# Designs tried in a protein design run: designed miniproteins, single chains. Part 93

Each design is a single chain, and the fold is of that chain. pLDDT is the mean over its residues in the fold that is shown.

## One batch from the design tools (miniprotein)

Design m3238
Fold by ESMFold2-Fast:
Structure m3238 (fold): chain A 73 residues (1-73)
Amino acid sequence: MNEKLIERLKKLIAEGRYEEAAELLQASGITTDEQIEEVGKILGLSEEQIEKLKSYAATPITSALEEAVNRVL
């Protein structure tokens, strides 16, 4: 991964700015949960911090699709 991206993510997470960190990941083409976990491990993040990043990276569209499937049942 680019060192510049890692440095920015580390700073945002240290400041508790998980929303901006998740947005930066998406802007860099890191959109899957597996990719976010890989970056989190590179940064030395805990599972809780990685899970927060994934929750902010998950779009409302994904949640809406899951809800729509449940409504059909």
Scores: mean pLDDT 70

Design m3239
Fold by ESMFold2-Fast:
Structure m3239 (fold): chain A 62 residues (1-62)
Amino acid sequence: GAATMGGVAAAEVRRQADTDAEATAARVREQGSKLSPEEAAGADAGVAAEMARIRAERAARA
C-alpha cells in the first residue's frame, strides 16, 4: 500500500545517501509514479520525510 511504499522509498534514499541523496530522491519519485497514484503519493511522502532526516543528520555529523 501507499504507507509501505513510503517506507520502502525512504529506505532506498537512505541506503544511497552516501552518494547523491538529491539525485536518488528524484529517481525514487520518478520510479514511484509508474506504480499507482496512491503508491506514488506514498513513495513521494516517504522520500520527502527521509531527505529531511538525512539533511539534519549530515549537518549534525559535519
Scores: mean pLDDT 67

Design m3240
Fold by ESMFold2-Fast:
Structure m3240 (fold): chain A 94 residues (1-94)
Amino acid sequence: SQADLEEARAIFEEALRRVLAGEVSPAEAAREAADRLLARIESKVGAMDEETRAHAEAMKEELAALFSRLTPEDVRRLLFGSDEERVALADALA
């Protein structure tokens, strides 16, 4: 829904703000954002089973590992940049 997209955007905006302020690393911001999104999903659809939770935790750690390779500016480009900026970032990481 539109409200769910707005809530997700707010989570990512707060994560980016904290990275830009030097309060957290990009990897830490990725874990925090993933945890907030997972909590929101569970609040709407009920508790995940153990298998789904294990997959979500594995994806969170893969996301954190990816973000550990990013600068704060790269995080901005990924989350709020143009499609051109995202393609350029993907090419640089390949």
Scores: mean pLDDT 78

Design m3241
Fold by ESMFold2-Fast:
Structure m3241 (fold): chain A 118 residues (1-118)
Amino acid sequence: DEEIERLVEEALKETDPEKALILAVSASGDRTLVATVRYLMSLPPETAALILASVTKPLGLSLTPRQIVEAVYQLKEKKDPEAIALLLRFFAEVYEKLGDTEKAQRLRRAAELIEKAL
């Protein structure tokens, strides 16, 4: 998908961690997710991390609360492509559990492209 590849390339070139994450989650095609990420990135890192980690156990995600917390704190300090890829996998698992397989697959594809560029 050329659009996902373009957004990933732009995210990898972006120096601002918030803008890089927003470009990467835009691969989902979901404006609500983009708005949610912008809101979360405007919060203190402890608050954003707690909100994201709070859904891991209720939804039965494979990612641990610790992994999500560490990724959020890392991105608040500097751009980290590994942290971006982990958060994309997190949102993909959330969409999969909610039945939105298409958005989940788009986010997994974006995460795979970022991981291959590392």
Scores: mean pLDDT 85

Design m3242
Fold by ESMFold2-Fast:
Structure m3242 (fold): chain A 100 residues (1-100)
Amino acid sequence: LDLGFLEKVAKSRIKNDPSLSSELKNDLLELLDFGKKSSDPDVKAAFEEVIRVFATDPKAKYGTFNGSLKTLLKAYKEAYGAKADKKVKRLATYFGVTLD
């Protein structure tokens, strides 16, 4: 499937998911925007995998893509430091990702 189409589907599913708080929705959308704009090929690949999984497997919201999500969260925390801590912790806790 076309990557732009998958991104549109993934973002729509995030926005319309009643199990996600408004804060988690905003955090996910900001994380995806960060990953999309990254010049790091590993971060870009992690972004593409996260959008693919969200677009094709709605259960991925519950930790089925932990490796790629971990890569995005670690990169986001590295880029923004303490400013990212609450958002990264909230997402990591919700999806069951460990950032050790």
Scores: mean pLDDT 78

Design m3243
Fold by ESMFold2-Fast:
Structure m3243 (fold): chain A 56 residues (1-56)
Amino acid sequence: TDDAVIDSIRRTLAAQGYPQDFINQVVDIFRQYRPDGMRVVAAQMRQLVAQYQAQQ
């Protein structure tokens, strides 16, 4: 379910120390790409996380 996936995203990223603004951006990606399928959502989220980790 969407709510369960969103909760999982929020919890996982918060546990890894990401700020709430970034977590909100990841949730936005989920909402926008969900119609294209969860594989597309996962790819977009992984790209965003990788970009964030590279920007230090």
Scores: mean pLDDT 80

Design m3244
Fold by ESMFold2-Fast:
Order: sequence, then C-alpha cells, then structure tokens
Structure m3244 (fold): chain A 74 residues (1-74)
Amino acid sequence: SAEEELERIRNLTEEELEPAAEEVLARMKANPAVSEANQAGIEAFLRDLLRHGSPAAVKRALADMVEALARKEA
C-alpha cells in the first residue's frame, strides 16, 4: 500500500535512496497515465536530486511521487 511505501521511505538509509528511487521510477514508467515526456522530466529531476540534494529532499520527492502514483492508479 502507499502508506507502507511512505513508511519505508521515511526509514531509508542514504545507501538505500538510489535503489528506492529506481523502484519508484520503474513504477512510474509502468503507469500508462504518465506520458514519456513527463517520465523523462521526472527521472531527470530525481536523478539530479540524488546527486545534489539532501537525503531529506530525496525522501520528500519519493514520498510525493508515491502518493501521486497511488492517486493515478485508483
């Protein structure tokens, strides 16, 4: 569930952030409601955040993406 995913995201270590981001990106790419252009933009944004952002910023972005995907899957 989205709530379980949000709890996991809150408890991620720094080393777990990149694998978690890849999982969220894979879920986004599997959703036909998300256009290829939007997928590319979101992926670029998240990868930039992983490189230059804080762990807290990455976790917030992942949480927002999970919540948005859950709404589109409903």
Scores: mean pLDDT 79

Design m3245
Fold by ESMFold2-Fast:
Structure m3245 (fold): chain A 73 residues (1-73)
Amino acid sequence: SMEERIRELAEELVEEVEKIFLGGSPEIAEKLRKRLQEFFEEYKDEPEVRRELVRRYWELLEERFDPIIEKLK
């Protein structure tokens, strides 16, 4: 479903940012970038779908970065 796809992409975005911060792979980042571009093209006329992806990304970003920041103290 669209909601499942948004959740999956948001989770992969947060994981990719986390991996880059910890020395992630540029190959994985490029693959995710292409998938995001495809998703945005598919839903170009549905701003609510794109907004939901951003909202989910922010939620997961906070959840995953807070523990990482705490460990860096």
Scores: mean pLDDT 71

Design m3246
Fold by ESMFold2-Fast:
Structure m3246 (fold): chain A 68 residues (1-68)
Amino acid sequence: SATREAVLARVLAETRKIMEEEQKKVDAGEITEDEALLRVSKRALEVYVQAAKEAGLPNYAEGELKEV
């Protein structure tokens, strides 16, 4: 499943960047650690939803994203 592996690789790479961006905001005193965790979670779900759509895969996380 090269398509699923590509989606996972993209999600992992983008999530790492998101974590680094949100951690910089925590380090700068702009947001709290808890706010960073929520932002990372929401943005990571958005990345997965978009990557899955672009790859033509079922998107089981779209409902969860609307709840966040």
Scores: mean pLDDT 77

Design m3247
Fold by ESMFold2-Fast:
Structure m3247 (fold): chain A 64 residues (1-64)
Amino acid sequence: MDEDEVTLSLARMQLSIAKRHGSPEEVEEAAKWAIEKVKSLTDNEEVIKEVEEEAKRFVEEARK
C-alpha cells in the first residue's frame, strides 16, 4: 500500500472520531494534530492539501 494512503486514512479516522465524540475544541485540536502529522510523514503537497481541506470542513461542521 502507498504510505500516503495510510497517512490519509489515519488522519481521516482521527477527525471522524473527534467529530463523533468530541467537542468543537477537540475537533480543532484533532485537525491541527492531523495536519502536523501528515506534514511530518509526507512532503506530497496534494495529500497535505486534502487533509487541510478535510480538517477545515470537520471544524466548520463541528462549530455549526
Scores: mean pLDDT 74

Design m3248
Fold by ESMFold2-Fast:
Structure m3248 (fold): chain A 100 residues (1-100)
Amino acid sequence: MAEELLKKGKELFDQGKFEEAVRYYERAIDIEESPEAYYNLGLAYMKLGDYEKAFEWFKKAVELGYTLAAPPLIDAARKLGVKAPVSLDQYLEALRLAYS
């Protein structure tokens, strides 16, 4: 069930319906904690210009080992003027995963 909500959220995100995508990702997270769902929720908030919420969700994804959230976490932190809680090693691992 959580996976179905996550899939629907991704479909809405791809259609540019970012606020609706957020609602489905939040419902997925309420059923099952998922680092991928936190990452997707962060991406949706970035598109909505809510950098503070994007930062919090990307941070949670990274804390759960979802290193692909590290680069957008750094971007959200920069937009907020705060320090990103990301190590160089986490960032390099994210680049390796993205280009492998």
Scores: mean pLDDT 82

Design m3249
Fold by ESMFold2-Fast:
Structure m3249 (fold): chain A 80 residues (1-80)
Amino acid sequence: SSSQAFLLEFLRRAEELFEEENAPEEVLELIREAIRLAEEGTEEGLMEARDLFIEAFDKASDELREKLIKIYNEVLEKQG
């Protein structure tokens, strides 16, 4: 689905950013679990993936949040 494609593209780019910036293991685990759930492609999996991403975002530094917002907007423009 378009929702799954958008979320997976965004989450994979978020994982790359978190790895490059040496984010805490807790944050990386949340993103990786979100990717697994989004890959299932179920409505419930996509909702759970979004909730896990919100938790990761809340745990991220201000600098990392700003970079995530930039990535989100780039993916939105590409998919939308």
Scores: mean pLDDT 84

Design m3250
Fold by ESMFold2-Fast:
Structure m3250 (fold): chain A 79 residues (1-79)
Amino acid sequence: MQEIFSDRVFVTDDPEEYERALAELDRLIAEERAKHPDAFVVGHRVLRVDPSLTPEERERVRAYLAQIEADRAAWRAAQ
């Protein structure tokens, strides 16, 4: 199997920018899946950080990103 990693994390308050980035990542994931249908596909993630997020919410987002990176590293190590 081959690793396909498409993960983009960025901070934006512009909904149009967020949607455009999400659509681009979806396109890249679909393209890679078409080339390697049996590959491990890491889901795309586009994060929008709102200034109104509480410190606890920001920590949850950070923990989520760390878990995704750990999952990716574990998959790579299993190859």
Scores: mean pLDDT 56

Design m3251
Fold by ESMFold2-Fast:
Structure m3251 (fold): chain A 70 residues (1-70)
Amino acid sequence: MIDELVELFKTLDEGGQTQALILLKEYLENNGKIPETKSENELIRELEKKVRELDKEQVEELLRAMLSLR
């Protein structure tokens, strides 16, 4: 599931990847994971870490949401 999310992210173009990062940020903020505003570089690092901490259902929801960006 996490591998599928990472692979999907890599299949997106540069604009789609930016939108996916914004989506992930919003999702994590709504779940109390990233309450603070961070720089792009810090956000990318945090998203990579937090994606691995997500449960199976959360990964599936994010995967579906990212598919809508294609």
Scores: mean pLDDT 62

Design m3252
Fold by ESMFold2-Fast:
Structure m3252 (fold): chain A 80 residues (1-80)
Amino acid sequence: REKVKKLVEEFLARAEELANDTSLSLDEKIARMEALIRELQDEIFEYARTEGTGLDKKELEELKKLQEEALEKVRSEGLK
């Protein structure tokens, strides 16, 4: 649905900006990435509540995968 797609696109754009921010330490990037993921989850829960049962399970699975990959990317960058 258009709402979920917009939320995902906004999340990915913010995640990319965060990953490329040279002013932040790795720990700060991880903390902010976790905050972004939490914001996205809260927005999706609100959307699910207003739309009710019927959210595309495939869209939810893809979103979950993207969140896990974003966290893994940031964490792997921290391996020194």
Scores: mean pLDDT 69

Design m3253
Fold by ESMFold2-Fast:
Structure m3253 (fold): chain A 85 residues (1-85)
Amino acid sequence: SAAAARQAALEALRARLRELLAGTPEEREEAIEKLYEELRKASPEEQEEFRRLLAEFYLRLLEEVKKGVGEEVRELAKLAEELLS
C-alpha cells in the first residue's frame, strides 16, 4: 500500500540520518555534502518528494520529542530542520 511504502521511506530516512549522527564531524559534513550533490542532480520532482518526506519526518520527530523521547530524537530533529533550511 502507499501508506506502507511511505512508512518504509520514513524508516529508511531515519536510518540514514542516524548514521550521519554516529559519524565524526568530518564524516557528517562529507555525507551532508554528498546528499546535497545527489539532490542537486535530481529532477525538480524528486527534490520536491524528498523535501516532503523530510518535512513529514521532522513533524513526526517533533511529536516524539513532545512524548519525552530521548536526546537522539532531538538531534535528529535538528538535523532534519537544518536539511529543510
Scores: mean pLDDT 80

Design m3254
Fold by ESMFold2-Fast:
Structure m3254 (fold): chain A 70 residues (1-70)
Amino acid sequence: SMADEIRKKAGEIAEKLIRERWPEITPENAEEVAEEIVKEVKKEIGDLFTEEMEKELLEQVLNFLRGILP
């Protein structure tokens, strides 16, 4: 579906942003960085990126970062 394609695109943008910021991401700033990444994804996708998708992506990014950070 179009919604699934948007979610996939959002994930790809988020992964790119995580890679670009990687050496600066710490356990202490992970929440703020996750929020900034999701905000940037919203800017790139626009109106097709719903509030529900935004919440889902925020949880996914934050869980990913907390899982891999020391």
Scores: mean pLDDT 85

Design m3255
Fold by ESMFold2-Fast:
Structure m3255 (fold): chain A 73 residues (1-73)
Amino acid sequence: LSREQMEAIVEAALKAAPPEESAEVYVNGRFVGYIRVSDVEALAKALGGEATVVEEREPSASAPRLVVDIRIP
């Protein structure tokens, strides 16, 4: 990943969001952090990839409902 891509991931992860508003985000199958659902598509575009929902689970206070993988070609 480029410096700009790493900075975009860090910036998104630093935004405090409750689990119900967050997604568990992976980049090419590697875990990168918990990101606001509303920020996931913007992050995917910043990385030059596309976000795909790979799992949707029952929401809880301690775990995000959505699991997303951002595929970079």
Scores: mean pLDDT 74

Design m3256
Fold by ESMFold2-Fast:
Structure m3256 (fold): chain A 70 residues (1-70)
Amino acid sequence: APITPDDFLSGKVTVGQVIDKVSELDEKLAEEIREITKGKEDLPGSTLSDDDQGKVIGLIEKAQNLKLKV
C-alpha cells in the first residue's frame, strides 16, 4: 500500500519505513528525506519539527506524483 502523509504523522510507520518506500519510487527524494531526518529514522514523523514535517510531506507527495506517471 502507498504511504500517505497521515501514516507518516500518526506514528503508524517510522521515518525509516517512509524512506524505504520513497526509495522504491525515487532514490534522490529518499536521500533528501534521510538528510532532513538524520538520527530520527526509528521514530514517527510526529517527533520532527513542524518545518521538517512539512518538508518531508512535500517529498512524499513528489514521490507519489512520480508513481502516477509510471
Scores: mean pLDDT 76

Design m3257
Fold by ESMFold2-Fast:
Structure m3257 (fold): chain A 88 residues (1-88)
Amino acid sequence: MVMDQQQVDQVVDILRSMGQDDVADQIVQRSRQNGGVITSQDIRDIVQSLGDQGDGVSVGRLALSLHRVGISGRDLSDIIDDITRRVS
């Protein structure tokens, strides 16, 4: 489990404050599907979806929001690096 319910609420608030409403909505939807938590796979799926859309700005803002609530930068960096290598 990457985020508990309190961390989900904090990430959503940070994303909305940065104008990332679509990403915040994806976090909320994933959290609801998983009983109020976000898994590493949920983050991978969101980052892959944003990468497929070419939205590197939203990926970066998601990364910043996760870092601010204490989510492991290593797990997030590995996900971003994997997507970047597949696009290159």
Scores: mean pLDDT 72

Design m3258
Fold by ESMFold2-Fast:
Structure m3258 (fold): chain A 63 residues (1-63)
Amino acid sequence: MKIPSKEEIEKAAKEAGLSRKNAEKIVEILLRQPGASASEIAEATGVSKSKVSKFLKALRKLL
């Protein structure tokens, strides 16, 4: 899986309404578990499933 740059993470975080810290946690989980679902990521990070889904869509648009 391609590792997003810090700039890409920040852009996607702003799009999804996430803090940089929460966005970085989500990316770390995806790098460790590429098949993790939005619900699993939400549970692991404490971020809402809707924000996780928006962030993942924004990252896919940038990658």
Scores: mean pLDDT 78

Design m3259
Fold by ESMFold2-Fast:
Structure m3259 (fold): chain A 75 residues (1-75)
Amino acid sequence: MVEEKEGFEEVTFESEDEALEYLLERQPSFVTVISHGKFVGSVSGDPDKALFKEKVRKLIEEGGGFPVTLILPKT
């Protein structure tokens, strides 16, 4: 609750490996995927890291790939 008041962070990535590593490090409750400046979708956090990674990867593919901007809540 207290950390949520800091808002959201927006980070742009040029590669899948960097984007996925960042998400695995951050463990967000959800992430919004923007590809080529267009909203693609959002994924809720999952305790299964492999499943979470796969859902995010699918949204990136559906959006046309990189560059990708991720929007996630600050810790």
Scores: mean pLDDT 74

Design m3260
Fold by ESMFold2-Fast:
Structure m3260 (fold): chain A 88 residues (1-88)
Amino acid sequence: MQIKSEEERIEQEFVQRVLSRVDRNRDGFVDPEEFRRFVEEVLGEALSDEEVAELLARFDTDGDGRLDPDELLAALLELNQERRKRLE
């Protein structure tokens, strides 16, 4: 993570690994149910249906009700930032 291109590549590899674990359909998208379980696991806390819906609405730019890899990356970055604030 000392150079920008390396940092971006690491994030892309992380997203691909996460997508391969949660994408049951193998269509390259993450369903809302799979996203919810992943978010709860990452934060170590349960989220409300409202909080999950708000995150999906913010990052689902295509409006198809699922997250593509770019949308998933944006969500993961925000969740990681939130996790860091809570780990004090």
Scores: mean pLDDT 63

Design m3261
Fold by ESMFold2-Fast:
Structure m3261 (fold): chain A 60 residues (1-60)
Amino acid sequence: MTEEELREFLSTFTDLELSDEQLAFILDIAHNEPHKFMQAVQALRLARDQAELAARLAEL
């Protein structure tokens, strides 16, 4: 999975613009910790702003 493919896929779950660091973090989870990938997707779906998204991703 490329960063472009991941960005397009994640855009179906959130209207928030992901930073390059956030995208790289989620891509790392997808490759190395796939069991946490659904938790990352849930964080995107539940977060209403960037601060909430950063906090939710930090808990992974």
Scores: mean pLDDT 80

Design m3262
Fold by ESMFold2-Fast:
Structure m3262 (fold): chain A 71 residues (1-71)
Amino acid sequence: MKLSEEQKKELKEKLKEVGLSEEEAEAIIRDLERTGRGEVAAVRLYKAGLSDEQVKEVAEFIKKILEKAGY
């Protein structure tokens, strides 16, 4: 499945806001498009050094985007 350009932009902005690099954000978006599973992103978020609170916030945001995309 493919996320829309608008959805990818929103995800990238949110991920950069919590301190991820552009490369990390793009990698997460690629994994989400490939798998449709938000839990795959959580591993990358923790590896990037996000706190439990930040991971939870980003995971809820990702879930909302994936639901909108029909996952």
Scores: mean pLDDT 76

Design m3263
Fold by ESMFold2-Fast:
Structure m3263 (fold): chain A 82 residues (1-82)
Amino acid sequence: LVDQGRALLDQGNQAFLAGDYKKAADLYIEAARLFRAAGPEYLLEAAQSYFNAALAYEKAGDKEKAQKAFEEAGRLLDEYFR
């Protein structure tokens, strides 16, 4: 889970640098799900991945998906600091 999540995060970063923001966002979302599934030790990595997805969706012009990803990142941060 964690190794796969990190691989997807790296692929997302490559897509983002290439200007393929929609692909980057989808890869970041999948990475976030894998970090979430890996357990509470990875909540910060999951939140960061959702935050990266939100920024990528925003650059792609998808404001609705960006908002949902920002909200999910916030929920995970609240869970981490509770």
Scores: mean pLDDT 84

Design m3264
Fold by ESMFold2-Fast:
Structure m3264 (fold): chain A 76 residues (1-76)
Amino acid sequence: IEAELEALRAALEAAAPGGADAIAAAAEEWLRRAGLDDVDISLLTASIAISKAHGFSLEEIIENALRTAGLLLEAR
């Protein structure tokens, strides 16, 4: 999963100029390609939306998304 998290980080960082919604879209696309189901993908996008609502920075949103993705990828 380390290589998967590195690839996801690169995708989220590339999406960061588009803001939190772009990060969420990039995360959804990447996790769908990684074989996660809609429930797990929805959990991650909800996490991003909550972080955005609480005024977290884009860097904090990315780190929180990677933490959540790591747990979901280990559980698959």
Scores: mean pLDDT 81

Design m3265
Fold by ESMFold2-Fast:
Structure m3265 (fold): chain A 80 residues (1-80)
Amino acid sequence: SEEERRRREEESRREEERAREELKERSKKLSEAVSEGGMKAIEVIVKKLAEGKREEREKKAKEYSEKTNELTKKILEELK
C-alpha cells in the first residue's frame, strides 16, 4: 500500500538524517574550536604531543638502558 511504502521511505530517511546531523554537529564544533583562537591552541597541543611522544621514547630508552646496565653489572659481579 501507499502508506506502507511511505512509512519505509520515512524510516530510511530518518536514520540517514540522524547520521548526517551528528556528523554536521561534530564538524561544526571542531570548526568553532579552531575559530575561537583554536589555531594557536592547536599549535600548542600539537607541540606538546610531539614533545610528549619524543620525551616518552627517550625516557623508555634511558630506563631500559639503565636496567640493562644494572643487570650486566650484577652478572659480572656474580661471575667473579
Scores: mean pLDDT 68

Design m3266
Fold by ESMFold2-Fast:
Structure m3266 (fold): chain A 94 residues (1-94)
Amino acid sequence: SVIESLELQAEELESKLSPEAKDIIKGFLNGETKVEEVISYIESHPEEAELLFQYFDAQFTIKSLKDEFSEETHKRLLQEYNTLKSYVNELLQQ
């Protein structure tokens, strides 16, 4: 299934992330970490930016497909997804 494939991908990505990067993304997905804190972490650890975003993308997609977000949280994260994607893409060009 699509969800099972994404879950396996997320597990592989999670195994490559630092504990700090995992905690920040998990906090961001549950509303405990603000987007500014995620950006600040990426600024301090630019080498982790692509992997961190891929993990966020996978987890965000999984949770969206499983209807695990409230409507308010999903709408907020969707907006912030576009902000983070643009930021990481700009970093990868440097």
Scores: mean pLDDT 83

Design m3267
Fold by ESMFold2-Fast:
Structure m3267 (fold): chain A 80 residues (1-80)
Amino acid sequence: SELEKLFRVGKLAIEAAESTDPEERKKLLDEIEKIVNQLSPEAQKRVVEMLRQIAASHADNPEAVAALEELIKRIEEKLK
């Protein structure tokens, strides 16, 4: 279900935001992007809002925030 995919994206995004390993972070973000590509445009917009909130609450990990912001940018470009 789309709700299960949104829950999975949220969990992976928090894990990515807390990760200090760039290789592990890349794997997590790649998995998020695969799930996002299976979602409706409305659910993709919800993912963008969720990723922004997660990034904002993890300002202490600027490398992870930058990686999340790049993912947000890619999702938003596909929605145009």
Scores: mean pLDDT 88

Design m3268
Fold by ESMFold2-Fast:
Structure m3268 (fold): chain A 66 residues (1-66)
Amino acid sequence: PPLELTADEPEESPLSPEELRELVDYVRQTLTGTRITNAEALAAELGRSLREQRERALQRLLEELL
């Protein structure tokens, strides 16, 4: 059974399931493709990508809410 660790996530509607899936796929490709040998570099890119997608999701939410 899963833990309650995920309950600490302050994200109710940050990203679409499709956007999240693409992000996970990108990380998987990077890891298996040996493009980034340093975990720090991978984490930095992932963080950047997450922020960018979050901003896009916010814009879409605003348009849909209006």
Scores: mean pLDDT 60

Design m3269
Fold by ESMFold2-Fast:
Structure m3269 (fold): chain A 92 residues (1-92)
Amino acid sequence: MRYLVTIDVRAPLERGEELARVAAEAASRHARVLGSAVVPNPSLGPGALAILIEVEGSREQAAEAARAAAEEIRRRFPDAEVLGVGEPVPIS
């Protein structure tokens, strides 16, 4: 089944592509990554970005992929603040 996972971070937009790439790489250890994107999320305040990762697997694998992605961001980018990790949303 396919799931969309969202990781909200506060970071400069210029870092968005690198954050999305690193997040997707970490997620790929737990679920099949089909794609990733980064979009500004101004509803969470200035400098907030949503990292979107599309994965294929079980809901448990998607949740684990999300946690791995967030953990890798915290570890590699101490200047980026992880604001939240969303529950996996099933997609058609």
Scores: mean pLDDT 86

Design m3270
Fold by ESMFold2-Fast:
Structure m3270 (fold): chain A 84 residues (1-84)
Amino acid sequence: SALAERVRRAWAFLDPDGDGVTTRAELRAAMEATSGREPSDEELDAAMEALDPDGDGVITRAEFEEAFAERLGVSVAAVRAALA
């Protein structure tokens, strides 16, 4: 489905090395690809706070699944199924 393709592309952009975690640098690249411009440090900081509320500087797959489900108005199970 279009949803599954969108979720998989977003995660592939956020986790290109396949280690199951996303760094600030990977998030910056994903935001740039999505918006067509380089995000500011302030925009990136806001996105990191939304995706990494614990502030450890790393976004896990579980945090991504929860945040993306909320943003798209779908269940976490739907996002997880797209990444399976």
Scores: mean pLDDT 70

Design m3271
Fold by ESMFold2-Fast:
Structure m3271 (fold): chain A 75 residues (1-75)
Amino acid sequence: MLSKSEIFAIVFNFLKKHGLLDDPRLLAALDEVFARAPTLSVEQFKEELIRRLREAGMDEVAEELQKLIDDNSLE
């Protein structure tokens, strides 16, 4: 099972690779989820992260990140 910091690293590296780190909507969604991270379980953190990306209109990004997190959670 991935830690919250490992999930953060996967998300950040994915966004950096695809040039998405300058999107203010995406950054706002990530900041809000990470601010809540200490109060969330790992599963709740994953669900909130994907949910906030979908709410920001980034369904394709959310789907790809969900797959990456799930694939890494099996290792």
Scores: mean pLDDT 74

Design m3272
Fold by ESMFold2-Fast:
Structure m3272 (fold): chain A 81 residues (1-81)
Amino acid sequence: SIDDIRQDFVQQMRQISQQMSPSSQQQVDQLIQQAMNSTTISDFVRYMSQIVDVIYSEDPSLGDRARGIVRDTSRRMKDVS
């Protein structure tokens, strides 16, 4: 289901954020909460992009990993729509 895909995304983003500064972890956690509270796929995609931007601003390597996860998540969401 789309909710399972959203939860998988959140878990992967939390694993990445654990490798970052406390400030970046807090920003990512806030955006994750906003993403999970979103009612549309469009809003969720917007929050995915904002999460990646936070990660990229601190660590480009982790940012590349996060972009890959966003790509996979977007593909999976289309497959179940």
Scores: mean pLDDT 86

Design m3273
Fold by ESMFold2-Fast:
Structure m3273 (fold): chain A 71 residues (1-71)
Amino acid sequence: SAGWRHAAEAAGAAVNGDPERAATHYRQMALAGGPDVAAETGRELADAGRESGNPQFYEGGRKAAEAARKA
């Protein structure tokens, strides 16, 4: 979905040290679907990271959630 794509891109940006790019993706998602969609997608990404055992996804999801709060 578009929400998942933006969350994944935001998480990737945050993990790579680009929180402003992460915030931009979350802001775009919030404008299109509302802040609840941004929050839910960030949680889904963190859950997927935990289930897959991929620490980059988990850490990315956490940082993306922080960026969403700043946006």
Scores: mean pLDDT 60

